# Ledger of designs, part 51: designed miniproteins, single chains, continued (4)

Each design is a single chain, and the fold is of that chain. pLDDT is the mean over its residues in the fold that is shown.

## One batch from the design tools (miniprotein)

Design m13750
Fold by ESMFold2-Fast:
Structure m13750 (fold): chain A 62 residues (1-62)
Amino acid sequence: SADDKKLTQLRNKYSEAIDNKDYKTALKYLKEILELLKKLNLLSPQMEKALEEAIKDIEAKS
């Protein structure tokens, strides 16, 4: 689906930003992933916690 392609694109952009140590850009894409997962009703409690912890870790580096 178009949403699956969007998630793949966001994950790839996030990974590239992390590899480049561009934590501000990584944070932007991670938040966009979280918002899209919420919109699609794909966000489990475990996934939400993991994403929130990842956001906090990246914010500490940015």
Scores: mean pLDDT 86

Design m13751
Fold by ESMFold2-Fast:
Structure m13751 (fold): chain A 72 residues (1-72)
Amino acid sequence: SLEEARRLVEELARRYPEAAEAVRLVEKAIDHAEAGDNAGAIEAATQAAREASRLPPEVAEGVRRAVDLALR
């Protein structure tokens, strides 16, 4: 759900400052999804996943889970 995605993203932002750009992109994906813009949501989610590839594996997994929740 979008609510679960927002909570996970907020937790990641608090615990992992290095994830700030990935978090911003997930928040953008959530905003597009709430607006019914599926194309914008997918584009932002794709960018978030690419940014996650630069993060430590444990943080990257958190970002990918938030993306999955935002697109469901």
Scores: mean pLDDT 83

Design m13752
Fold by ESMFold2-Fast:
Structure m13752 (fold): chain A 73 residues (1-73)
Amino acid sequence: SAEIKQLAAEATREARRRFDEVQPQITADFRQRLAQVRSLDDAIRLTAETLRRMGEPYDAAYAELQARKAALE
């Protein structure tokens, strides 16, 4: 149980680290693109795309955590 908890904690820290690394770049890109937007519909589409990109690093890290957990069970 201690080994499983340790790997889960490590995977969680890695997921957070990856998110923190990607977030500033995504935020900067969003601000640049938002300045070029000319309609509310375009702003909504850009926001949805940005949120999807925000989720991608977290989903990948979560999948890695699940794989590591499965290897211990």
Scores: mean pLDDT 65

Design m13753
Fold by ESMFold2-Fast:
Structure m13753 (fold): chain A 97 residues (1-97)
Amino acid sequence: SREEELRRMINRGVSDVSIAVSKKVGNLETAKTALKQAKKMFEAGDKPEDIEEMIDLSIEYAQKTLNDPNATEEQKKKAEEILKEAEELREKLKKEL
């Protein structure tokens, strides 16, 4: 079923976020992975607290990318896009509470 597919994708996403943090794959990639995970959890109707934790991680690592003097203009633009999408998802989450 679609619900079973989403659950499998979410379980993979949690592992991917953990791996990204553990491997220190960089701030931008961690932000992207956390946002992707938050969106999947939102679609699956996971606990608001767990979704908000992933949103907060996405925002934190996007902001770290924007504050990194070694980040390229392209990386900073992508971080700004992630920050915008994370804030939009947070607003959607608040409306469903």
Scores: mean pLDDT 79

Design m13754
Fold by ESMFold2-Fast:
Structure m13754 (fold): chain A 61 residues (1-61)
Amino acid sequence: MYKDEKLQKYLEEKGKLDGVDLAAALKLEGSGISTRSLADFFGVSESAVSNRQKELEEILK
């Protein structure tokens, strides 16, 4: 499975997703997209994305 396919499947399998969940998941899979660009795209703050990323890293390690 490609990284992007794995990411898409992960996002689809997750329950209700908000923009912070989506941005953090994309960052975790090493998409190469900056936290700022993801935060801007989803209309959320960088700090919210970074905090959710840390939460998901703890869960997904």
Scores: mean pLDDT 68

Design m13755
Fold by ESMFold2-Fast:
Structure m13755 (fold): chain A 67 residues (1-67)
Amino acid sequence: MDAEGLAEAARALIESGMPPRAAGQLVGRALKESGGSEEAARAAAEGIANATTPEEAQRIVREHALR
């Protein structure tokens, strides 16, 4: 699993104006499909849903997905 790629995707989604909650759901699903745990996927999705900037969303994915 490329966690850096997922972090960059989260940033790009928020930067494009996608609502943080929707971006969190998409990235969480991608994490799970890439073999991540349901806990990691949920934590990343919840974190991204609360992100206020693209940079914060990217950082959250790195913190929760890289484990």
Scores: mean pLDDT 76

Design m13756
Fold by ESMFold2-Fast:
Structure m13756 (fold): chain A 73 residues (1-73)
Amino acid sequence: SEMEEYRKLAEELARREAELIAKKLEAELGKTPEITIEQVGEDTFKATVKTGDEVKTFTVDARKLKELLEKYG
């Protein structure tokens, strides 16, 4: 399924972005980051990065990712 390919890309993108955020927080706070990736909707992935008391969250939508890739590359 074409949408399953975009869901896989969305999950991978969420993980890569979470890892970049985690490296920045680890450098700033000197504490080990914890990364959680959850599928919170059919096409939506939520990433949570926790480093000590600091928590950052964001979402990636596979349908929006498909639309962006079709328009821009």
Scores: mean pLDDT 84

Design m13757
Fold by ESMFold2-Fast:
Structure m13757 (fold): chain A 91 residues (1-91)
Amino acid sequence: FKDTAIELTIKVLEEKYGVKLTKEEIEKMIEEASKVDKLDKERIYYSLAIASSVELDEIPEELPEIVKKLVEAIKNKDWEKARKLLEELAK
């Protein structure tokens, strides 16, 4: 899953923002964000996968089922379902 989240993030940065970063650079940024904000790295990977999938309109098969459902709910503007899935993911 981690590799898929990083790959999606790289695609978004390159295609939508014109910024080209390597996998190693993204991993370093996640490590630093985890330390500074005291966030679980897994939560960061989930957040990046969700945001990038929405931006690219892509849902790779390698994503966890809950992430796929959350991305679909966000794309469909089903905010009630998205909220429920996000609460489930936060447990």
Scores: mean pLDDT 75

Design m13758
Fold by ESMFold2-Fast:
Structure m13758 (fold): chain A 62 residues (1-62)
Amino acid sequence: SELEELKEKARRGVASLPLPEEEKERLTEQVLELIDRLAAEGKSIDEIEKAVLALVIEKLEA
């Protein structure tokens, strides 16, 4: 499904970030939880991707 593909893409994306392993694990969990929550709320794949990108950017800019 598109949702499963998005989750796989998100896991791969987080793994490529210049973050410590512990932070990558936490961020991956947060991203996957966000994806599941927004999907349950009926958000589109595009809306979910934008939310995930915003979360990742906030984490990198901190």
Scores: mean pLDDT 84

Design m13759
Fold by ESMFold2-Fast:
Structure m13759 (fold): chain A 80 residues (1-80)
Amino acid sequence: SILEELTRLEKEAQKIYDELVKLNAPKEKIREATLYLANITLLRMQALFSELSPERQNELLAQAKEDVEKLKKIYEEVKK
């Protein structure tokens, strides 16, 4: 289901965020990561509380996947 996929993406995002905190990432990078994680959480809540058309489901998944990719890029920059 869309909710299961968004929950999985939120869990992946949370793990990346936790690693950034563990690495003592710069405050600006933590702030950026927090916003992407928060956005994924909001998308999951939309799926939880709303009946979504297939088009809207695809939009939420695409946005969440993009935010996870942005988090991965931040992690790649910080781990150098």
Scores: mean pLDDT 88

Design m13760
Fold by ESMFold2-Fast:
Structure m13760 (fold): chain A 72 residues (1-72)
Amino acid sequence: KMVPADDIGTRLATEGHVELAQELGKLVREHIGNSLEDLMIPKEVADEIVELARAGRDEEALELFREVLESL
């Protein structure tokens, strides 16, 4: 199942992870040149990214997101 990547950004920002949400947006712009809300990613990966952020593992969350972008 696919979900909009912007759902992650919104969830992270709402929970106080604003800097991580901003960095996800930058990665989408740099790698595929479009908006975070136009990118669809697997729900499993989206959930993992949010859980990593909640655990304070922002760097690992960013690496998982980069892997998704590289596989597009």
Scores: mean pLDDT 76

Design m13761
Fold by ESMFold2-Fast:
Structure m13761 (fold): chain A 67 residues (1-67)
Amino acid sequence: DDLALLDVVAEGLEAYAAGMPEEKINQLIEEKAKERGVDAELAKSAIRTILNAGLDPAVAAANIRAQ
């Protein structure tokens, strides 16, 4: 489910925006991916792509939520 993947990605980006440590963010992504039946590595890869593109994680998360 693309919506479930996007929800996990948005939660991960929100955690980055909140200044959570990377290890706690990775744990959060793994937990939420498991709850939603999503591949955690796919979610992490999507978040990494967004962050490497220089996008603000709070703005990126808000944009995903608006879809």
Scores: mean pLDDT 84

Design m13762
Fold by ESMFold2-Fast:
Structure m13762 (fold): chain A 61 residues (1-61)
Amino acid sequence: MELEKKIEEALKKQDEARKLVEQANTYRDMAESLKKVNPELADELKKKADELYQKARELTS
């Protein structure tokens, strides 16, 4: 049924977004811990986290 397909598709996108947010949180936390030791790597990790958050937002819009 069409409704079942829409629900399945929405849940799949929500699960994908959840995984992206979890990964982004990990990179953000790593960036914060590395900020004083390796600011270049910390900046790269922060940018990666921001990219993943953006992808998650696009999936659930």
Scores: mean pLDDT 83

Design m13763
Fold by ESMFold2-Fast:
Structure m13763 (fold): chain A 96 residues (1-96)
Amino acid sequence: AEELRERALKLLDEAEEIVKNAPLPQWVKDGILKGIEVIRELVEKGEFEKAARYAEQLADVLRTLAKLSTDPVARQNLEKAAELMREAAELFREAA
């Protein structure tokens, strides 16, 4: 269980770094980073089922933003972040 938690948090860290370095407007970055922060707070509270649901929801948001992006680098980064969030959700679900 602890290993799954640590792996999921590392995926959140990786997604956060990708978003911070992506060519996106600051308000878009701020929104995504706030979403990741909410997921971290749920993990700290031991609410893994809720963390998984929020991570899946954020993955869907990131995929939608990728489709709306005209910058191919931003699109690729958003798609990668979405995949990491989906993987984190699977690990949180296993940890619950």
Scores: mean pLDDT 86

Design m13764
Fold by ESMFold2-Fast:
Structure m13764 (fold): chain A 91 residues (1-91)
Amino acid sequence: ASPEVQEVLLLEAEGSLYVMAGSIALLAGDKELAIEYYEKAIEKFEEAARKAREALPSLSGRDRELAEHILRSAEEAIKKLKEEIERLKKE
């Protein structure tokens, strides 16, 4: 993959790791820690989405398809995480 796509992949991976950490915190009963991890996950996914959007005009073939897929996935993850954080804050 191009350096731009590699950066986007790493940010997506970091976001996914924070989602996993947040889910583990919830299973342990630590709602505040879960919210912190989900907020960190959103930051990583927002950066991944931004970098993917910036790179897309210069990408072609597999790199373009991968960046488009990650952008869509990151935007969906951000939406779901924001909804989950709001739900947790109301409890």
Scores: mean pLDDT 89

Design m13765
Fold by ESMFold2-Fast:
Structure m13765 (fold): chain A 57 residues (1-57)
Amino acid sequence: MNLTEEEKEELEKYREENYDALVEGFKNAGFPDELAEKMGEMILDTELDILAKQYQK
């Protein structure tokens, strides 16, 4: 993955902001912490992979 410094910063910001929001969202929805964290990681990993592939084009 050939990312510029700006692209890396954008992905870092996306990861930081979206991970916390996803985990808190699932916790607020009544999921246990373990499941909320796992779901947040899985969704974020998928989204970051899609974004990284877009940068490769």
Scores: mean pLDDT 76

Design m13766
Fold by ESMFold2-Fast:
Structure m13766 (fold): chain A 99 residues (1-99)
Amino acid sequence: MSKEKLESESTDARLGDLEARVSAHPLRPDYLIVVLSAPSPEAPEGVAKLYDENGNLLAELRVAPGETAIKIVGPLKPGKYTLVLRSALGEAEGTLTLK
């Protein structure tokens, strides 16, 4: 995808009101910040998992309706990372490349 203004890598996955996002740490480029948010009391319970390019689980976050969870993950090597969001609504994925 074109038009990245800075080397700030991020991706998200969404299921209804449930959102998971992974982004580069602003002060540590080999670290990722994973955020899982259920912004309303009507949002489903959710689980967000971060995997490396080899399918190894690096982080797992869980939220109930109205909650937000944050986890800092690293140090990490350059490569492709996959964010998987799961709930009763199904599954959504996002992919991030750390350079």
Scores: mean pLDDT 77

Design m13767
Fold by ESMFold2-Fast:
Structure m13767 (fold): chain A 89 residues (1-89)
Amino acid sequence: LELTLAELEVLLAIHNLGGRASVREISERTGLSQPTVSRHLRRLEALGLVRRDPTDPRLYSLADPSLAPEVRARMLELGVRELERAVLS
């Protein structure tokens, strides 16, 4: 899965918000600006990982809820690597 750390943070934020979230809610959770979140969501939608909610076009949902554990595992892997690099340097 070819995702940046920021894209994984966006996916994890949607999962933690119950699998459905607005740009504003994701921005508040991740600390990323709303324009930055919007750019990541467009890429994630193009990759088939998120979709617009059919009941509210302002909301994004996980395209496949079963991917959430895989996203979490990848985020944890990257987080561990980041901490390892910080300790070693």
Scores: mean pLDDT 72

Design m13768
Fold by ESMFold2-Fast:
Structure m13768 (fold): chain A 82 residues (1-82)
Amino acid sequence: SLEEQLQQAIKEGEEYRQQKDYRKSGLAYSRAGDLADQLGKTDLAIQLYQQAKDDFDKYYQETGDPMAEVASAVLNLVIKKL
């Protein structure tokens, strides 16, 4: 179910965050945000997208990878649309 996929994506994000793998954490939380939005859980989707953005911002600070900067900017626009 979408709800089971959402819980798995949150768990993966938390596990990657504990490992300080902010790229994989950002991707997992972004997916979790999409799943929460599909379930109509708007407040949860905003929280998960914000966590993804924070993780991509950390990844950008550590690596300077422009993909992380772009991902953070896209997530900011997605949050504003909700």
Scores: mean pLDDT 90

Design m13769
Fold by ESMFold2-Fast:
Parts: structure tokens; sequence; C-alpha cells
Structure m13769 (fold): chain A 68 residues (1-68)
């Protein structure tokens, strides 16, 4: 379970990332952001392309999906 993974996290940073990741993933689903949109935003950040606030948020959603 997510709570078990958070409790077992090796650091405060890891626990915070799992918690926020879960919340961001839920928010993305609520807002109808697709996994494809999140992936595209993440790829733009990895490529070093200019990103706006919305792309940053979508990249955080993608990270949330990977962490939970």
Amino acid sequence: ALEERIAAAPSVGSATALFLGHRLAQKAREEGVSEEEMRAAEERQIAGEPVDMEDILKSMYALGLRLV
C-alpha cells in the first residue's frame, strides 16, 4: 500500500516525494491530464528545453506516477 511505502521510505525526502507524488497523481487524474501529456512534459525537461509552469506541474505528476 502507499502508506506502507511511505512508512518504509529510507529518508524524509523519499517519504515526502511518495506523499506528494500520490497527491499529484490524484490531482492529474482529477484534472484529466493524460500520462502521455505528463511524459511529454518530462521529456522536454530532460532535453533541457524551455518549460513553463504547466510543464513543471505535469513533470511533477509524471514523477508522482513513477514514485507511487
Scores: mean pLDDT 64

Design m13770
Fold by ESMFold2-Fast:
Structure m13770 (fold): chain A 95 residues (1-95)
Amino acid sequence: LRPLTPEEQAFAEKLAKELEEIAKSISDRVYEFFKPFIPPLVRRIVQERGILTDEQVEKLKEVFKETAEKIVNGEMHPLLGLLEFASKAEIALAP
């Protein structure tokens, strides 16, 4: 795997915090579940795709919020939600 540049690392840390804030705004329970997975997942996305555009960031946040809301509503198990988020993120970030 290639290392992240300092700019990519800064971007990944910022994006991870923004996703954590979204999870926390929806539910502390969802935040606690996702907390250990968000930073490594975001770093992997940035490592493979580089710095995301504003449009890609907004799409990623929308998919994440939708998944978190389904978990809170009992429509989805947290682990299945994590897998669905990963799959939908790939689609949302495709050119």
Scores: mean pLDDT 79

Design m13771
Fold by ESMFold2-Fast:
Structure m13771 (fold): chain A 76 residues (1-76)
Amino acid sequence: MPEKLTLESPSGKTVTVDTSNAEEVYKAAAKLLLTDESIPVEKAIGIVLRLMGLLLDGKSGAELAEEAKELLESLK
């Protein structure tokens, strides 16, 4: 499994995260979602809360990164 994954926002902003660290994945994805002006604030907050729920449920950084990737792709 890849230990690093690149997340891309609808505006083309990218962040590369270490998928072995779930907290790092969450923080990077949240920052990307909340700082991308092309994403409606309501949708960004909804996705951030969903990812936080996965983190609190003990999901791996790889699972958080894949969920974040799928949700970011859905915003295109």
Scores: mean pLDDT 80

Design m13772
Fold by ESMFold2-Fast:
Structure m13772 (fold): chain A 57 residues (1-57)
Amino acid sequence: MSREEAERLVAGAQQALTQGEAAGRAALHDLRKVPGGEAVTLEDLRHDPERAVELLL
């Protein structure tokens, strides 16, 4: 996966989280299905999106 693809996926999950907790959790669930994404947490999306990007690379 390219860095640009990882950043886009993480940004999409963060955008879903701004729409509501349920939407954010659903987006996180989908992100965790991506290789490397299993370790991404909701806290990463809220406070450390760069860590989420690095996990997907």
Scores: mean pLDDT 82

Design m13773
Fold by ESMFold2-Fast:
Structure m13773 (fold): chain A 88 residues (1-88)
Amino acid sequence: MPSPAERLRETMVELEKKIDAGKLTEEEAKEYLEKMIELFKEMVEQKTPPRELSILMAMMIATMTEVYLRLPSVSEEVQKASKELAKL
């Protein structure tokens, strides 16, 4: 069974592939952002070591920034995701 960290990495890889293929819709972008935040919250709840949390948080910020730059229409969803991360 994949860990929340492994599932988060896979989710980001899938999202990046959809961005590169030009197939990512605004609805899908919102769903991916929400899933990434939920998986990261699960990692915090499971007391994942700070080093691993830091690495995955940096990867999430990079992925969210790419979504923001390529799909400005979902900027509010990206801002919401960033605000949820700041609450952790």
Scores: mean pLDDT 81

Design m13774
Fold by ESMFold2-Fast:
Structure m13774 (fold): chain A 79 residues (1-79)
Amino acid sequence: MRLSDLSEEQKERLLRAVAERAGLSLETVRRILEGLLTPGKSYAEIAEATGVSVQTVRRFEAALKDLLAREGLEFLDQP
């Protein structure tokens, strides 16, 4: 998954939505995203680096995928 296909404004909105759902700060969700985009990083390593549980990293990834799909539909439907 690549968020580089989104504008910085769209990416910020998406990350804020994930942060709200997960009860995390924007800084924490950005660090989780960086970890997920880093080759060879495990969920455990990302959890250690961000101070969250492995379950939180997994839920973040699932929520991000869900919101990215919804964001894609929203952008497609924009006039």
Scores: mean pLDDT 69

Design m13775
Fold by ESMFold2-Fast:
Structure m13775 (fold): chain A 70 residues (1-70)
Amino acid sequence: LTEEQEQEVLLALVEIIYGIVKSDLAHGVEITPEEAERDLKIMEELVSKLTGPQREEAEAILKETRELLA
């Protein structure tokens, strides 16, 4: 993968986790505190590997995910 492709993949993974969380909440699926912590930790790690505009976008998604799981 090129560096640009790696950034796209990392952002896509952040978006996928966000989508799963949002879908679960929309369908009334209970997200345990352990599941929430695990998902947030994975997202934090992915965000830490991103740079520039992709990082800003991923940080916004992470913030929204934290608010949804609060």
Scores: mean pLDDT 84

Design m13776
Fold by ESMFold2-Fast:
Structure m13776 (fold): chain A 55 residues (1-55)
Amino acid sequence: MEKEAEEKGKEMAEAYLKNDTEKATKIGQDLYKKFKSIEAVDIATKAAIDYLSKL
């Protein structure tokens, strides 16, 4: 879970950088459906913020 959520978080960050909010939203929804836990979405969000903060 955690490793996959972190990888998906980076993909979300890249989508946000390209202004592809639809793709970013879908990644979050897919994570919630796969793991049935808000924690996976939180991990992805934190990974996305961390990735963006290093740019």
Scores: mean pLDDT 78

Design m13777
Fold by ESMFold2-Fast:
Structure m13777 (fold): chain A 91 residues (1-91)
Amino acid sequence: MTVHGVIRQDISKEEALDILQGHADAYKGNTVIIELVASVEKGEEAAEGAREFGEERKDVEVEIEMEKVKKIVDGKEVEMTKVTIELRPKP
C-alpha cells in the first residue's frame, strides 16, 4: 500500500527527520511518499535529512527528488523547492 503526505510549509531538518521517522514506524511495510514545498535552503536541508535517515535505516530505501517551483506571493514570483521523499520497504 502507498501512503501519501503533503507538507506545504518551511520545516527544520529536525522536524523533517521526526516526520520521516514517525511515518516509517507508523506505516511499516508500506511505501510512504512525502511532498514538501519549502524555500530553497529549507528544501535542501530536508533532502539532506532524508538522505541521512536512509543511511541509518536498514529496513527502508529512501529516494529523493527535488524540483524548482515558482509561487506567486504578494503579486511577485518567488522560487521555491518541491522535495519528494519516497520511503520504500526493503525486501
Scores: mean pLDDT 73

Design m13778
Fold by ESMFold2-Fast:
Structure m13778 (fold): chain A 71 residues (1-71)
Amino acid sequence: DDIDEGILLISRGAIIASAPPEYKSQVKAILDAAEAGEITPAQAAEQLSKLPGFEDVSFATKVIERIQAYR
């Protein structure tokens, strides 16, 4: 749905916004790879958890899972 798609885009933006400036491009690349199905949500969460500012990966994992389920 357009509503669900909008919420996912906002949530994705919030994840990127939470990253330190030097890591925003890496966070975007991890999310892009997960959305494309190149990596699993668990692999994306593992990569994000290694970056500064990502102590809570549960939200990011849920967003990625929903994006992949959406097609």
Scores: mean pLDDT 73

Design m13779
Fold by ESMFold2-Fast:
Structure m13779 (fold): chain A 80 residues (1-80)
Amino acid sequence: GRERGAEIVGAAAQAMLDVRNRFLAGELSAAEALAQIDAIVAEAEAALRAETSLAEADKEAAIASLRQIADALKAEIAAA
């Protein structure tokens, strides 16, 4: 149920934070970091939409939260 949605979003958020940290460490270019964040979001959205234990409203809420986290990190990378 809701716990599975939170697990998927949490894992994606951690992966995106790791990308942001690698960018700040000089290990990734901005273009590479943005592309990796977009890939993480796409995979997490697909996983959430495929989740059978989660109500449609909870899927859309989780996807909205995921996109908000991604947008914030992408803005931080673009501003650096």
Scores: mean pLDDT 85

Design m13780
Fold by ESMFold2-Fast:
Structure m13780 (fold): chain A 74 residues (1-74)
Amino acid sequence: SNAEKYRKKGIEYEKQGKFSEAANYYDLAGKEFEKQGRLDEAAQSYLNASRAYAKAGDNTKAAIMGKKAKELLD
């Protein structure tokens, strides 16, 4: 599925230290898992995106991703 494809791409970029690209793919994975009703996996993907954005220095995007994850776990 697109969700698993994007999650795998996030992991690949993270291994390369390309945190902005990794975060973008984790965000895309979260959106696809959310569309599937797979809310725990969506939340985990958004948390991975949040951490990757923080490592990239994008604290604003990191906060947005963290909020998305928190809203899904409510």
Scores: mean pLDDT 90

Design m13781
Fold by ESMFold2-Fast:
Structure m13781 (fold): chain A 83 residues (1-83)
Amino acid sequence: MTLSPAQQETLQQLQDILKKYSEKFYEALKAGKVEEAKKILEEMQREILEVIAQSSSLSPELKELLRKAVEYMYEQGLKLAEA
C-alpha cells in the first residue's frame, strides 16, 4: 500500500507521539510510579485521538482502525502498569 505524503506526515506525527509517551511510560514503571504511568497513557491516548480527529489526509476507515489500535494500546498499557 502506497501512502500519500500527507498521510505519511500524519503517521510520522503519530509515531513521534507514541515514542515520546512510551519512553515516559517505561521510566515511570521503572520508578514504581503506577499512577504516573497511567496518567501518561491517558495523555498519550488523548493527544493521538486529537491528531486522528483533526487529520484531513486520513480516510474515515483508516481513522476508525487507528482509533481502535490506540484503544487497544491503552488497555494493554494499563494491564502492564497494574501487573
Scores: mean pLDDT 81

Design m13782
Fold by ESMFold2-Fast:
Structure m13782 (fold): chain A 88 residues (1-88)
Amino acid sequence: SPFELGRELNESAIRLRKLAEEAKSLPGADEFEQLVEEFIRAAGLGASVEDIRQLAEKAVETAEKMDEKLGERVREEAERAIRANELL
C-alpha cells in the first residue's frame, strides 16, 4: 500500500484484537475473531465506508450475543477506527 494507517486506526486495531483474545473462551469466539480481522483488513485497505460499517455491525452483533459489555467495547473501538479512517 502507498499509504500508512494513522496511529489512531492502528491503535484501535490493536485494542480490537485484544478484545478478541480476551473473549477466546466464550462461545462464538472464532466467528468474532474472524469478523474483527475482516474489519481491520477492510479499513486498512481503504474499503468503502459502507462496507467497513457493515463489517463493524456484524462484529458488534456477534460480540453482543457473546457478552453485552463486550459488544459495547467493540462498538466503541469500531466507531473510533471508522472516524480515524474518515479523517485520513
Scores: mean pLDDT 79

Design m13783
Fold by ESMFold2-Fast:
Structure m13783 (fold): chain A 94 residues (1-94)
Amino acid sequence: SEVKKAIEELLERNREAGEEVNPEAVKEAEEVAELILKAMEESKTTKASQAEFDAAIAEALASGNARELQKRALEAAILSGNVKEIEEAIKASL
């Protein structure tokens, strides 16, 4: 998955750059990324999938410690299906 690979590369770049990265936040971002990828794959199968996709995203974000502003940005990025926007939203949540 290109999205998963891009997210993993983003997290690794932040770690290598010596930026202050909380290990718990990194783990949480990785867990959210997995839930996002699952929701995206499930959304491809039905026209009713948009509401189910939105619910899955809301549940994924609610299970994590993402900040309110970052949650909203991440939801928008996921709905766009744009890998770059998803990367930037996840980076902002770290």
Scores: mean pLDDT 53

Design m13784
Fold by ESMFold2-Fast:
Structure m13784 (fold): chain A 87 residues (1-87)
Amino acid sequence: SKDELIAEIEALTERYLAATSDPLLQALIREMTAIVIEGVRADDLDGAMARAGALARARESQLSPADLERLTRYQAGLALLLAEYRE
């Protein structure tokens, strides 16, 4: 269900927010999560993932290598949750 998917996205978000003290990465993760949750509610998962990915690409040059790795893992986690929901 959408409610289950949103809960899983929120749980993933909390894990990655707890894993970093960088306010830039925290802000990016929160913004990306909001985009994806809005897309889930609007039945536009592909558009939401495209918008979240574009935001990540625009900001990635501002992040340390360690935070880029965290961002990449967070994005992979989002993609996996959405792929499982579509099945």
Scores: mean pLDDT 88

Design m13785
Fold by ESMFold2-Fast:
Structure m13785 (fold): chain A 61 residues (1-61)
Amino acid sequence: DEVERLLAEAERLRKEADEIDKYIENTQLSPEERQKLSIKSVALRLLAVGYEVEADLLRRR
């Protein structure tokens, strides 16, 4: 089911972003490395929202 696949992918991306956020909080990083990881975390969360929206659109059909 495509809806289940999209929601599973969204959950995976959110978990990856959460792990990156934990790594940033618990690791001594350079400002440049922190910025790169923060951008990656935000990008993963935006992708997750995209998958959730797509799943919602498919569910309405």
Scores: mean pLDDT 85

Design m13786
Fold by ESMFold2-Fast:
Structure m13786 (fold): chain A 59 residues (1-59)
Amino acid sequence: SLDDALAAVAREAGVTPEQLRKAAELMREKGISPEEAAKEAGVRATPDHLEIALALLEQ
């Protein structure tokens, strides 16, 4: 499921699935960079992890 996939990526990034989803949603809604989305969401995730999360939300 989407939630299970997000949880796996979040575990690798060392953040919660909720934080990862929030950052990815900011990227999707505002068209901002992974780095800016991470700052707004207050998460320490790599651009790669955020791009994977965004791709999961787009499917």
Scores: mean pLDDT 83

